Designed miniproteins, single chains, continued (3). Designs and how they scored, part 25

Each design is a single chain, and the fold is of that chain. pLDDT is the mean over its residues in the fold that is shown.

## One batch from the design tools (miniprotein)

Design m8844
Fold by ESMFold2-Fast:
Structure m8844 (fold): chain A 107 residues (1-107)
Amino acid sequence: SELEEAKERLLKLVPVEKSDAQKLIEFLESYIKSREKYKDDPFTQFLLISDYIELAAAYVVLGDDKKALEVLEELREYVALVQPKFPNDPETKEAIDAALALGDALE
């Protein structure tokens, strides 16, 4: 299915071990919260994009599609803010595209 293909694409680019997923979620949620004060800094925006992608992948691995969608909606907002200032990095772009495609498939 389109949803299964979108999940597989994201997890291939951002591999998350199921045994580590819960700890990774707790770490990333804490890290994202600590960086909210610096949302206007382009470097912090770049790091937050990576953090949101990894957080979404961790929720997918745990089967929490609702939380994955919530994270991917926040990612879409950050991508809209950062894209005009984003470095031309093909790997990061591919990961963003995969994450946003999963967000669309989860709706």
Scores: mean pLDDT 80

Design m8845
Fold by ESMFold2-Fast:
Structure m8845 (fold): chain A 84 residues (1-84)
Amino acid sequence: SYPEEVLREFLKAIESITDEETKTLIENAALQVIGLLKRATPEQQEEILEIVKEATERVMRETDSLVISEILDEALRRIRQIVA
């Protein structure tokens, strides 16, 4: 299911990060996305999965927690727009 795939992408990102502050940022974003998925249609869930994949791939290449926070905030904004 798309929710399981979304969770898997976030877990992959969390597992790649050693910094506790950065892990917390990713965990908080994951919780918000999971909440939004409950309101989403299957078609919207597929779009959300693509946004999450892009965001987590970018996060895994970054070392600056401020940049990671900005990436996650942008992804959440896009996802909220899809579900609205």
Scores: mean pLDDT 86

Design m8846
Fold by ESMFold2-Fast:
Structure m8846 (fold): chain A 91 residues (1-91)
Amino acid sequence: SAEDEAMRAGAEAAREGATLASEGKEEGNASKYAGGVIKAIGGGLHAALAGEKAGRTDEGGRLAAEGALKGSGPYGSEVGAKAAEAAAARV
C-alpha cells in the first residue's frame, strides 16, 4: 500500500540521516551532524505517521529505529534514539 511504501521511505530517510550524522560527528562538522540528525528525525516521523495511517503504529516506529541504527557506524545508538523519540512523540 501507499502507507507501506511511506513507512519504508521514512525508514530509509532515517538510515541516510543517521549515516550523514555519523560522518559529521567523525569530521567534527557540527552543521553536517545537525543536518543528519534532522533528516533521521524526519524519516522516523514519516515512518511513524505512515504506520499510524495503516493501523500499524508500532511497526512504523520499529522500522524508523532499525533504519537509523543500520545507517550509522559508532554513533548509531545516539541517532537511533532521536529517530525513536520522534516516532514515539507522534503516537
Scores: mean pLDDT 71

Design m8847
Fold by ESMFold2-Fast:
Structure m8847 (fold): chain A 55 residues (1-55)
Amino acid sequence: DGIKEAIELLKKSETIFEAKLEVSRLYSFGKISRENFLLVLESKTVKEAIEKLEK
């Protein structure tokens, strides 16, 4: 489940820049959908990105 891996990587990220790089890697490997990838790219903080991926 790529979303769970993405959330764990976001929790380990100290900056939104680092978080976006990690999620870009997951997207390149097909582990996260384009929609969820874009949600992270639109986020200004790690907390916001995690919130958008959680349900």
Scores: mean pLDDT 81

Design m8848
Fold by ESMFold2-Fast:
Structure m8848 (fold): chain A 61 residues (1-61)
Amino acid sequence: SKSQEDLDNNAIQSLVLTKKIREELAKNGRTIRAGEGISPPQASSEPPSEKEIEEAKKELE
């Protein structure tokens, strides 16, 4: 059916984002670190590593 896989994939991405946001908040106390007028070339956003995926899946449990 793949319905669960779709949900799992979406949830994992959301969890990973939430986790990253929390980490950034802990680092700067804020999620804003980029300035204005700065157009950085697409910063390579590496896909979530297996470790991150496993942690996200664990949170889903």
Scores: mean pLDDT 56

Design m8849
Fold by ESMFold2-Fast:
Structure m8849 (fold): chain A 61 residues (1-61)
Amino acid sequence: SHIAEGEAHLAEGRRAAAEGRYDEALRHYGDAVKHYNAAGDTAAALAALEEARRLQEERDA
């Protein structure tokens, strides 16, 4: 399902971020947003976007 695919990409993004692979993490967050939007889950999509924004701030600090 698109929800499960979104959650899988979110998990991969979090793993990549933990490894310092920020560009890969942000691509996975983007894929998660795409799948959540395809499922019509705008709340999950917005939460993933906010997590990506915070990751960018952490990277750029």
Scores: mean pLDDT 85

Design m8850
Fold by ESMFold2-Fast:
Structure m8850 (fold): chain A 93 residues (1-93)
Amino acid sequence: SLLEKLREAADRLIEAIKAGDTEAANQAMVELIRTVDEIEKTGDPQLIKEAIELINETLDELSRLAEQSTNLDVQIDIGVAIIALAVTLTTLK
């Protein structure tokens, strides 16, 4: 399902950031954004609501990781991901 694909992309993003793997984080972000675009195109209100909830959960996790990180490169990767996800949320409204 599209929601499962979105969850998998979000999980890969979080794990890549925890690992300091900027390339993997960028790849996961691209897949996440593409999956959100597919969800938006369905026009399914329930699926869109579930996608918004999942993105907000991912933003909360990224914010927590930013508070815990002592590595500048990881902080930058988190900041980029937060901005990209916040912008993506505006397309679902």
Scores: mean pLDDT 85

Design m8851
Fold by ESMFold2-Fast:
Structure m8851 (fold): chain A 89 residues (1-89)
Amino acid sequence: SAEDEKAAEELVKKFKEANPEAEVKILKIKPIEVGDVRLSIIVIEVKLGDETRIIVVVWLPEDQKDYVFSEEEEKEIEKEAEKLKKEVE
């Protein structure tokens, strides 16, 4: 969706601002709903020099960034992140 694309673009921008020499590529984006929050699980490929890494980022909307997840909700997010990462490895 347009919201998920915007989240991915903001993530890439922030990552590049912190690491200007890194090449960042979006591999997968999955929206999920956990509790009362819609969040995006974003899998990125980061190339820096001779190193390539796959990183999974959990992206919260700006108005939900202060949401406190329960242990059960955190486990659900981790499980979905692991599944998505395995799809690109």
Scores: mean pLDDT 80

Design m8852
Fold by ESMFold2-Fast:
Structure m8852 (fold): chain A 97 residues (1-97)
Amino acid sequence: TRAEVAAAMEETGEAAIKSARLAQGLSDESYKFVAESISKYMLDKVEELGAKLSPAQRQQAIDAVKTYGEKMVAASKEEAPKIMEQGKEEVLAIIRA
């Protein structure tokens, strides 16, 4: 169900945000590699979970993850968790629509 997809994506997003916060202690260069890994992980997960959504919702969720992933990778490590939190809420809103 959409509720099950939303719950799984919320859990995935929370784990990713926790990883980003833990990585804030790293150098900017090291954090960049972690941010790129998180971005790829989130994209893979939304594509997997999105198979259970309508084609329109799946595409919107994928586009949102890509957009916020790019913003997160381009942002400072201090700003990245806030961007990820905003992205999580946007993706959940799409899934719950």
Scores: mean pLDDT 83

Design m8853
Fold by ESMFold2-Fast:
Structure m8853 (fold): chain A 68 residues (1-68)
Amino acid sequence: SSAAEFAKALAALEAEAMVADGVPRELAEQFRRDAEAAASKAPDLETGLAAVAAKARETRQRAEELRR
């Protein structure tokens, strides 16, 4: 669906932003895969975007903890 493709594109952009911000590439790529899977299962765009945002927050928090 167009909603899933849009969420997938946002997940890819967020993953590259994470790497630029110093998140390990392995974590960013895992986030991208998990976000794409969640978006594909979402019944609508709003739910898909919320899932991507939640996974992005979790991944960034995990990366912050690894730096301490």
Scores: mean pLDDT 82

Design m8854
Fold by ESMFold2-Fast:
Structure m8854 (fold): chain A 73 residues (1-73)
Amino acid sequence: DEIVRAIAEELGIDEGELRYLMQHDREEAIKRVADRLGVGESTAQGLLNGDKAVAQALYNAGLISERVLEAAL
């Protein structure tokens, strides 16, 4: 829940739209996040799943803010 909000705010995606896609078209949600971050779909899926190792790696690479990292931790 919190990770979806943090990602939506960070990437300029409407939170309601991202939540809808996560429930009804998860592959489209993953593709949009991957495109906005400039990362692969597997990486975007890990972040959306709240994978702490993925979030830490993306933060260390400077691709996400502390807000998104904290929401995943």
Scores: mean pLDDT 83

Design m8855
Fold by ESMFold2-Fast:
Structure m8855 (fold): chain A 79 residues (1-79)
Amino acid sequence: MKITVTTEDGKTKTFEVPKELTREQAVELLANEFGIPRELAEEVVSKFKLDKLTPPLLANGIKEAFRKLGIKVEVKVEV
């Protein structure tokens, strides 16, 4: 599955994700791919009290993290 993140200024990043991610994999992806502070990534991911995240849940996590940073983003999930 693909997730595409578009910032309000038109910058786009697309990346491939597995059907399920562990919480640790989701935190690492937010921190390493998007430069989100690890503490904020962990806070956002901890909102999903699940052992694994699906791509739609990860997309919601990305939106929430950027919202807390004051950045507006559009996130799309492609099957």
Scores: mean pLDDT 76

Design m8856
Fold by ESMFold2-Fast:
Structure m8856 (fold): chain A 60 residues (1-60)
Amino acid sequence: VNSEIARVTKEAIDRVAAGAPLDEAVAWAERQLDAIPSLTPEQRAAVRKAIRTVLEAEAA
């Protein structure tokens, strides 16, 4: 497991918990993932979907 992915996910969840809009937290997380050079395009797409799903669950 990539530790940077875990960090981005945790910080995005913390942002939503602190009252940040869901769309803003998702956009922030996507920008952070784009900055990770070791991720393949396939891994990046999968992680984006996973983070969105988690954030939607936290916001509900």
Scores: mean pLDDT 76

Design m8857
Fold by ESMFold2-Fast:
Structure m8857 (fold): chain A 89 residues (1-89)
Amino acid sequence: EASEEEKKEYEKQLLAWYYASVPVYLERGEEVGESALAHAEEGKKIPKEEAIEYIKKLTEEVLKLTEDEELKEQIEKLEKEAIENVEKE
């Protein structure tokens, strides 16, 4: 059960990051956003290293879509928090 709870916690971090980035996703489309939602909805267990790489890749793509300094800072902050949370688990 702890494994399921830990997985849900980092999935919530990914969703929070996705939610904060939603306006940016609209310009390139749903591909990146749908990936984040698919992981959360399926309750898929993702290895720590793959989760970290996924977060980094999403961040890189989303940051390329926006020139908004506030959104960039928020996305980068959420990325660091999500990675730290995954590494801690």
Scores: mean pLDDT 56

Design m8858
Fold by ESMFold2-Fast:
Structure m8858 (fold): chain A 75 residues (1-75)
Amino acid sequence: SMEEARRRLEELLASVVELAELVGRVVVDTNQMAEKVGVSPSAVTRALRRLEREGRVVVEPIGRGKVLVTSPAAA
């Protein structure tokens, strides 16, 4: 269901945030993540932008469907 896919996306992105906090930055392939979770790539980008608005990450598109997710402390 879309509800389960959204929950899976949120759990995966929480792990990405934790990893970015540990190592400073993480590259996310939005198309690959979308395929694995069962959402659109746009849904992945919107969720990442929500986390950015919450002050949890800095999000930068780097091309080829990839996004750089950086800890605010390292941005």
Scores: mean pLDDT 84

Design m8859
Fold by ESMFold2-Fast:
Structure m8859 (fold): chain A 89 residues (1-89)
Amino acid sequence: GAALLKQALDNTDFAQRLRDIYKNSESEKQFVENVRQELESLVNRMGMSTDQLNETKAMAMWVMEEEGVSEEVKKEVEKIFDEYIEKLR
């Protein structure tokens, strides 16, 4: 339905934004902080649901794998997603 298409489009936009953040980040620490800020914006501004956030997490993990992000950084980003998912419960 329309809601599913919106989720797919939002996830595609987030995937591209995540790639841009990674390419423009000067350090792994800056990348993690920029991801935290982006998630805070998405949760607070867009009213993202737990289901939508889980789908965005899956997309973020896939993008980081494709871009060759380290396992340590991937775990830190996963932890940030899990923190926001828990706050919405």
Scores: mean pLDDT 75

Design m8860
Fold by ESMFold2-Fast:
Parts: C-alpha cells; structure tokens; sequence
Structure m8860 (fold): chain A 97 residues (1-97)
C-alpha cells in the first residue's frame, strides 16, 4: 500500500510526499511525469524505502499542476482519499493498494 500527498507550498511550488511500499519508486515516477509537464524537480529526498519527498517548481499555477498530477496518479491506480483546495494551492491525498 502506497500513499501520495500533493501539497501546494506557494503559487509555483508543490511538495510531493510518498509513504508505504515502493515510495522512492512512486516519487521517481511522479518526478518524471512532472518534468514532462514542464515543471522542474528542485529537491529529492529519500528518507527510507517507505518514505520520501520531492519538491516541484512550475511556472504554471501550482493548483493546475497539482490537478494534472492527481489525474495522472488516478491512471496509475491511485484513488483520491482527501481533496482540499485553497487560495494557497491546496492538498490532495491519494492511495494505492
């Protein structure tokens, strides 16, 4: 089971945190897809085999990039567990069995 949390830091930065099985692999796939969207991966940190964080920077509104990443993750078999959209970006929690 893997959980991915997408959180807007500001208008152009998103933090992606992965927890659970194959978390580093899931983060690498998110990072690769974000780069295909024209974003830049500014930081990668793998804390363990079950936890890690990536920071993504984009010239688009972070809310739009967050929505595209969430939609792509649904195609990878993740389901939306939580969705909160705010003027500061928002937060999405997604889970895969």
Amino acid sequence: MTTIELQGLDEHRIVVTARGDNAPEALDEVAEYAEKLGATVVQKQYDSETEGTVIIETDRPSSETLKELAKWLEKQGFTVEELVLTPKGGRVVMRKE
Scores: mean pLDDT 81

Design m8861
Fold by ESMFold2-Fast:
Structure m8861 (fold): chain A 82 residues (1-82)
Amino acid sequence: MQEAQRQAADRYERELRRQEEAALAGIDWLYRTNPTVTEEDRERSVRAVREGLEEGRRNAEDARAGKPSAAAEVQALIAEEL
């Protein structure tokens, strides 16, 4: 059980990393191409992305540690995203 949850958490974490890189690239592109996007908007968007991804990473780490509620949360997210 824990081994399967660890593999699922690793896969989810890798996907989160890809999503972070894509989201940050998109935010940078918007900042460069749209003069209505302020530096505050960019910083807020970057912070929101990182906060959301950090929650996902924490859930993945908790699942690797065998915490039941975190493992269930990771499995639910994987079923919807992967």
Scores: mean pLDDT 71

Design m8862
Fold by ESMFold2-Fast:
Structure m8862 (fold): chain A 60 residues (1-60)
Amino acid sequence: GLAAARREAARALGVAPEDVELVAEESTPDGDDVVHTLTFAARLPDGSVRHVTVVTLEAA
């Protein structure tokens, strides 16, 4: 789900989950399942913005 993907993005970026923003999402059908490609952004302490893409599967 979105919450799990947000936590994964936060871990990858080294930030808190509340500091991660969903900036893009794409959902592609794969049989009875749905593949979600979620792109998150976080502002780092140096003021830079970094993006991370998380791919997750939603079973029917």
Scores: mean pLDDT 78

Design m8863
Fold by ESMFold2-Fast:
Formats: sequence, C-alpha cells, structure tokens
Structure m8863 (fold): chain A 62 residues (1-62)
Amino acid sequence: AIGAGGIQGGQYGIAVRDGDKFASGTGSNLAQAEQATKRIIAQVPGAAAAARGALDALKEKA
C-alpha cells in the first residue's frame, strides 16, 4: 500500500492505493483531514499504515 498527503487548492488532501483499490479525501483543516483519513481506512483497510503516514506528512506541511 502507498499513500500521499499534501495541500491542494487550500485544502489538506490525502490519497492512498492498495493494489487496484484507491481512496482520497480532503479537509479544510487538520481535524477534517483526520476524519477523511478515518474514512479512507474504512474504504481501504490494507492502506491504514499508508493513510496514517500521509496524515503525518500533512501535519509537517501545516
């Protein structure tokens, strides 16, 4: 599984992929990005570690 976190168009974005499964989400702040991360983990459980790593990268950019 792989994941990436970044700031896109003034929003905090997270995206993950595990094989053919992918999910992404955005939030206007870190708290919303954390909620998006929880939804992503629910959609792609195999990418949980990658999603958490992407959130940590967002916290460093914020």
Scores: mean pLDDT 78

Design m8864
Fold by ESMFold2-Fast:
Structure m8864 (fold): chain A 68 residues (1-68)
Amino acid sequence: SVDSRFRAWRGSAWAKAKAREIFGRVPGEDEPWPVQKGAVFEGVEGDPDDPAELEYLTREEFIELEKK
């Protein structure tokens, strides 16, 4: 499900490392997480280390995107 996929994304080593790099900590469940712009959490395209290519999505925003 989209919720479990977002949860798995937040649990990934990359997502946690990037969150610590950008926010200085791992965000809470209702806070925005850094994701590759246009990512579906299946494969990250583009430069994941470029902050300008990152999008900040909450769990709810990610669910809304998948509905569309």
Scores: mean pLDDT 58

Design m8865
Fold by ESMFold2-Fast:
Structure m8865 (fold): chain A 62 residues (1-62)
Amino acid sequence: SKKQQLLDDLTAQEKKYKEAGDDKLAQVYADARDRLSTASDSDIPKVVAETTGRILRVLADK
């Protein structure tokens, strides 16, 4: 399903940033995965938008 694909993508991004030593971005993807795991399919766009905003905020701060 689309939700399962997004969960897999978020898990892959978390691992990538954790291995790169970017703990802040890794945590953003981990939090997004946890939120998405309990979300309905209709809430997926909101979770994606909020996650994108958080990523941009982390990048802007450092």
Scores: mean pLDDT 81

Design m8866
Fold by ESMFold2-Fast:
Structure m8866 (fold): chain A 70 residues (1-70)
Amino acid sequence: SMEEIIEELKEKVKETAQKMEDEGLSRREILARVQGLINKMLTEYKEKYKLSDREVMQIGIEVRDDFLKY
Protein backbone atom coordinates (compact mmCIF):
# COMPACT_ATOMS: atom_id res chain seq x y z
CA SER A 1 0.00 0.00 0.00
CA MET A 2 0.98 3.67 -0.31
CA GLU A 3 1.13 3.97 3.50
CA GLU A 4 3.54 1.00 3.73
CA ILE A 5 5.83 2.58 1.09
CA ILE A 6 5.79 5.92 2.97
CA GLU A 7 6.63 4.26 6.32
CA GLU A 8 9.40 2.14 4.75
CA LEU A 9 11.02 5.19 3.12
CA LYS A 10 10.71 7.25 6.34
CA GLU A 11 12.54 4.50 8.27
CA LYS A 12 15.29 4.20 5.62
CA VAL A 13 15.85 7.98 5.69
CA LYS A 14 15.89 8.06 9.52
CA GLU A 15 18.36 5.13 9.75
CA THR A 16 20.68 6.63 7.10
CA ALA A 17 20.59 10.11 8.72
CA GLN A 18 21.34 8.62 12.17
CA LYS A 19 24.28 6.65 10.73
CA MET A 20 25.68 9.83 9.11
CA GLU A 21 25.24 11.76 12.40
CA ASP A 22 27.05 8.95 14.29
CA GLU A 23 29.89 9.23 11.70
CA GLY A 24 30.23 12.95 12.54
CA LEU A 25 28.70 14.51 9.42
CA SER A 26 27.36 18.08 9.77
CA ARG A 27 23.62 18.83 9.52
CA ARG A 28 24.32 20.58 6.18
CA GLU A 29 26.02 17.47 4.73
CA ILE A 30 23.27 15.20 6.09
CA LEU A 31 20.56 17.40 4.49
CA ALA A 32 22.31 17.30 1.09
CA ARG A 33 22.91 13.51 1.16
CA VAL A 34 19.39 12.74 2.42
CA GLN A 35 17.85 14.82 -0.41
CA GLY A 36 19.88 12.74 -2.91
CA LEU A 37 18.82 9.50 -1.18
CA ILE A 38 15.12 10.47 -1.24
CA ASN A 39 15.30 11.32 -4.97
CA LYS A 40 17.05 8.00 -5.73
CA MET A 41 14.54 5.95 -3.68
CA LEU A 42 11.55 7.71 -5.28
CA THR A 43 12.90 6.87 -8.77
CA GLU A 44 13.44 3.21 -7.79
CA TYR A 45 10.00 2.85 -6.13
CA LYS A 46 8.24 4.56 -9.05
CA GLU A 47 9.64 1.88 -11.40
CA LYS A 48 9.19 -1.06 -8.96
CA TYR A 49 5.57 -0.29 -7.96
CA LYS A 50 4.38 1.44 -11.19
CA LEU A 51 3.54 4.64 -9.26
CA SER A 52 1.96 7.67 -10.96
CA ASP A 53 3.69 11.08 -10.89
CA ARG A 54 1.04 12.24 -8.37
CA GLU A 55 1.77 9.29 -6.05
CA VAL A 56 5.55 9.90 -6.27
CA MET A 57 5.00 13.59 -5.44
CA GLN A 58 2.79 12.72 -2.42
CA ILE A 59 5.30 10.14 -1.10
CA GLY A 60 8.13 12.67 -1.57
CA ILE A 61 6.25 15.35 0.39
CA GLU A 62 5.43 12.96 3.28
CA VAL A 63 9.00 11.57 3.51
CA ARG A 64 10.69 15.01 3.30
CA ASP A 65 8.30 16.55 5.87
CA ASP A 66 8.97 13.66 8.28
CA PHE A 67 12.75 14.08 7.85
CA LEU A 68 12.58 17.85 8.50
CA LYS A 69 10.88 17.11 11.87
CA TYR A 70 13.78 14.79 12.74
Scores: mean pLDDT 86

Design m8867
Fold by ESMFold2-Fast:
Structure m8867 (fold): chain A 113 residues (1-113)
Amino acid sequence: EIDQLLEELRKLLEELKKLLDKMVNSNIEEQRKLSEELGEIINEFKDIVEKILKNTTDEEHLKELESLVKELVESLLETAKKLEESNPELAEILRDLAKKLKEYFDNIKKKVE
């Protein structure tokens, strides 16, 4: 059910935001480990996004999906900005993840028509 998948995305987004907040307040070694965890959770997020896009043409569901993807992209970019001075390499990784997530969403959306 699409509503349940959207609820799962909302929960993953909240988890991702908490992880990003923890990154800002962590040392370099902890940030490296959290970056790996972030990548895994983003892959789970992407899998659910694809399931929704393949199983609905409902405009309301698609608008909510777009909103959730946008919020994650914005959260990644905000965290990258906060880390720019202390860990520029991680900031670049977060910007790259945001870019790839947006491209992934746009590509699947086009393919589903």
Scores: mean pLDDT 84

Design m8868
Fold by ESMFold2-Fast:
Structure m8868 (fold): chain A 69 residues (1-69)
Amino acid sequence: MKESEENYQIIKDSLENPSLSDEAVRETAEAFLNLLKYGSKEILDKFNSKEVAKAVGYVLRAIGLELDE
């Protein structure tokens, strides 16, 4: 689906760019959570385990930013 493809691209681009702004971190976290909600486990399996760990790290950082505010 288009949504899964768009979210996949956002995550992949962010994983290649280690220097993300707080806004980009939040966008990446939302894209990853969207894939978890609507994407298949097969899509997640296409990511390397290290890539998934990094994406989870962005989600945790985004949550921290929201809780701080």
Scores: mean pLDDT 72

Design m8869
Fold by ESMFold2-Fast:
Structure m8869 (fold): chain A 75 residues (1-75)
Amino acid sequence: SMLEKALEKAEKAFEVALTESEEAFLTIVRNMLHEAALTLSEEVFKAVAEKILELVKKYRPSLYEEVKAAAERAA
């Protein structure tokens, strides 16, 4: 499904972003959210944004509020 492909793509891109500096990580994640908002339906975008926020909370919790704000701006 498009949802499964979008989630898998987001997870793989997130794993790459985790290897970068905090500043580069935020830039990559903001760009991912922006691209997703432009290319995906509203429902699929919401699922991708929720997955990204879940991963941020788990792996970079200090950046959670910044990424959440970026997701809200992209919507």
Scores: mean pLDDT 85

Design m8870
Fold by ESMFold2-Fast:
Structure m8870 (fold): chain A 86 residues (1-86)
Amino acid sequence: SVRDRIIAMLNELIEEAKLRGDEEIAKLFEQVRDAVEAGKYDEALKLLQEIRIKVEEKYKDNPLLQAAWLTAIRDIERLVREAKAA
């Protein structure tokens, strides 16, 4: 399902954030995952917006890594909106 794909992507991003020492970002993605599992898609979208702002601030001096994170966040936002519409 679309939800299963979102959860799989979130688990990969949580692991990447933890490996990079981004504990705050990892925790926020865990909250997004919990919201998606509960069907709380509006909450998930709000949390993704908060992560986007933090990523832009944290990686302002690393534009390639910033772009990679923002692309992953946009992909998840698209899938969450798709799941909400189903």
Scores: mean pLDDT 88

Design m8871
Fold by ESMFold2-Fast:
Structure m8871 (fold): chain A 64 residues (1-64)
Amino acid sequence: LKEQVAKLTKAHLQKALAAAGKLGVPQEQLDALQAQIDAAKTEAEMRKILKQIGDLMNDALEKK
């Protein structure tokens, strides 16, 4: 159960990161977030990364 939740969360993070790239988030920020996703082992770490992706997507939308 816990392992399956972690796999689904990482898949969602990857999808969110791809969407952020399409919205114009800088590649340097995307690379940093990808490294954090790869290193994340707990749900709390993954939730923090998701919030960071969301914040960057919001910033990109405000500039467009």
Scores: mean pLDDT 76

Design m8872
Fold by ESMFold2-Fast:
Structure m8872 (fold): chain A 71 residues (1-71)
Amino acid sequence: MLSTEELLEKYEREAVRLYLEAAARGRLTPELVQQLNAMGREIRELYEKKAPKEEIEKKAREMLEFLRAHL
């Protein structure tokens, strides 16, 4: 099983990939960027607070789904 840190690194790599794809397709609006920044901050805060792995993973997964929905 992946550690919380390894899991977050995996989600971060996928999020960066999707973000760059969205940017290349001209899909990034100011509203989308603001929402992504809010989601990223929430995930970071949960990690810094040592929240349960399941909560961090749920939020990371929601961010990836949000990115995929805008491709």
Scores: mean pLDDT 81

Design m8873
Fold by ESMFold2-Fast:
Structure m8873 (fold): chain A 86 residues (1-86)
Amino acid sequence: KDDEYISKINLILYQASQTSDVSDLVKELEKILEEILKNEKDYINASFYVRLIVKLRDSPGFKALSPEQQKNLEPIFEVLEKYFGK
């Protein structure tokens, strides 16, 4: 399940890097985050998933992205921080 959540969010991050308009992908991400919260009554578990996703920034795959792709991903990371920024 942790791998499934990481894979789904990582796919959205990748797709966001390919478009100048990420608003639709932001909505998809919010849906996934809300699904995590519904499946996990423990907020700690949801926070753990977000921490794993943020660590993907240090992955070789993410670091291989172009500067434009990394910039396009910023709104997606802002959504992640908005949901778990406490």
Scores: mean pLDDT 64

Design m8874
Fold by ESMFold2-Fast:
Structure m8874 (fold): chain A 91 residues (1-91)
Amino acid sequence: MIEELALEAVREFLDYYGLKEVTPENAYLVGLKAAEKLREAGIVTERQSRLIGLAAGNKIKEAVEKYGPLTPEEAGRLVAEAIRELLDSLP
């Protein structure tokens, strides 16, 4: 479910802006979009979604800077990993 929501958020973001890949310039916006979807689904609070969005955006940006532009599937996987790590650590 989290993996599906993450991939869906990445695809929706890219489709909205007419993009095919995640780049360094859009990495944080992709993270924020994924966090917004979790908030809309009632999985996290608004405050938690801000922390998740920033952390997911940071993971994506680091990966893109190291490996180059990411496919939606690659970006979705990284977002899902960041979300799972944060949800497991949240009170």
Scores: mean pLDDT 78

Design m8875
Fold by ESMFold2-Fast:
Structure m8875 (fold): chain A 81 residues (1-81)
Amino acid sequence: ELKKKLEEAKKKLKEAAKKLIDAGVKVFFGAALRVIGKRTGDEELLKLGEEIFEEGRKGLEEAQKEYDKASKELKELKKKL
């Protein structure tokens, strides 16, 4: 049933969008912590910021891939309406 496939595709797109937002927040937060750590000379804060930034960057790359796939699936399903 087309409606069920549309709901599943919308769910996947929402999940991928949430992952993109979460990853983007991590990139932003990690970058901010890196700047603060460098300015204050706090080596632990700098290291934490670098770890969060790297996790966010990797998450953004993965989430972008998932988002593109989910978006394409939803677009193809909408054409069948």
Scores: mean pLDDT 82

Design m8876
Fold by ESMFold2-Fast:
Structure m8876 (fold): chain A 81 residues (1-81)
Amino acid sequence: SQDDIHQQIYQTIGQISTNIQNAKTAQQNGDQNSMDSYISQIQSNISILQSLINQSPNQNIQNIGSNVIQKAQNNIDSLQS
């Protein structure tokens, strides 16, 4: 249902935010292995989020998801620089 897709979108957004926070903490601690693991999880979550927003007929939700993906990619780029 649309409600199920929308719930999954917001859950995935939450997972992205958590993994970004964890990756930044790992970076601050000099834990490269944990940082790389969280970056891989963020990349997987981005792919899931992209698939979910493509299934939503709601343009506002598509826009929210796309903005989250862009911010997540910018965080990955920052963590890897």
Scores: mean pLDDT 90

Design m8877
Fold by ESMFold2-Fast:
Structure m8877 (fold): chain A 63 residues (1-63)
Amino acid sequence: SEEKQKLIDEVIELARKLLEKYNVPKEEMDAFLARLRERLKTMSLEALKKVKEILQEQLDMYD
């Protein structure tokens, strides 16, 4: 669904920002995010929303 695809993209973007704050090398980050995207495709909408909330909270706390 379009909603699921949008949530996956939002989760990937949040994960990328978090990895950048932790100074993860670009090559390792890109490999991790590609792998994460495949895992997210198998998740339910409810699980994706929860993952998004967790990652957003982590970003907000890190500053």
Scores: mean pLDDT 85

Design m8878
Fold by ESMFold2-Fast:
Parts: C-alpha cells; sequence; structure tokens
Structure m8878 (fold): chain A 95 residues (1-95)
C-alpha cells in the first residue's frame, strides 16, 4: 500500500528530527559537565590544597563525570539527583 509506505517514511523522518534536536541538547549539556570536571582536575594538579579540599574535588570530579553520562543518556531524573549530590558534597567537604 503506497499510502502506508508514505506514512512510515514520514514517521521515520519525524523521529530522526526529534532525535537530532534531543541528542544535540543532551550532548551540549554533557560537554559542559565534562568541561567542569576538567576545570576541577586542573585545580587538583596546580593548587596547594588541603587533604579535605583535594578529596572533595576528587569526589566532585567523579560525580560530574557521572552527571555527563546521565545527560548524554537524557536521564533528567538522574541529572537532577546527581546535581543535588554534588551540591551537598561540596557544601559538606569544603565548608
Amino acid sequence: NKKEIEEDLLKRLETQIDRYEKEKEWKDLAEQYKSGAETLQEKLNTNNLTDEQRKALEEAIKKLEQLAEAALEGDIEKVKKLNKEIAKLLAEAIS
């Protein structure tokens, strides 16, 4: 059926467009979190930090890497959870 073939092709195109826009947004967010982790890693390598500050930054880097992966997956609930955990970790470990 020619009409069914046209409808299937249109659905595939719409799905590809939606995926492109979603993937582009999540990839950009993931790259921001990765950049944040790299910035913290540079601070670990160049600054004279206390043991507590070093541990806090190391844990924050690890959490930011997990956050980048969650963003790439489009898991908004996991992104929200990890952001909350990072904020808590930094408040407890460097205050």
Scores: mean pLDDT 71

Design m8879
Fold by ESMFold2-Fast:
Structure m8879 (fold): chain A 116 residues (1-116)
Amino acid sequence: SRLEKLLDQLRSLLLRLSEAETEEEAQRIIDEAEALLRSVRSREEARALLDELERQVNLIATGFSAEEQAEIQALLDRMRAALDAGDFDGLVALAVELLRKVYQALQRRREREKQE
């Protein structure tokens, strides 16, 4: 189905983002994620993608600092509010900000692991 393809594409993009070695690679992946989100045709598709994004990001964020986890949760809460308000442009903008924060936190975690 279309929704299954969107969910598979989102999961693939998040995996690629977690493996990105440069900011330039991360930005390309984030741009692809923005394009995917802008292709959404219904609130039901947007809700399913947000639910999957929240689930995946929370799994990734278990190794992040308390401050980074709080920033991520605040962005997820704001995305949920945007979805409920029908503010799709706001939802997409917040998702892009969330993915940038996730990438930055992953890079900091990688740097910490190299120092131990």
Scores: mean pLDDT 87

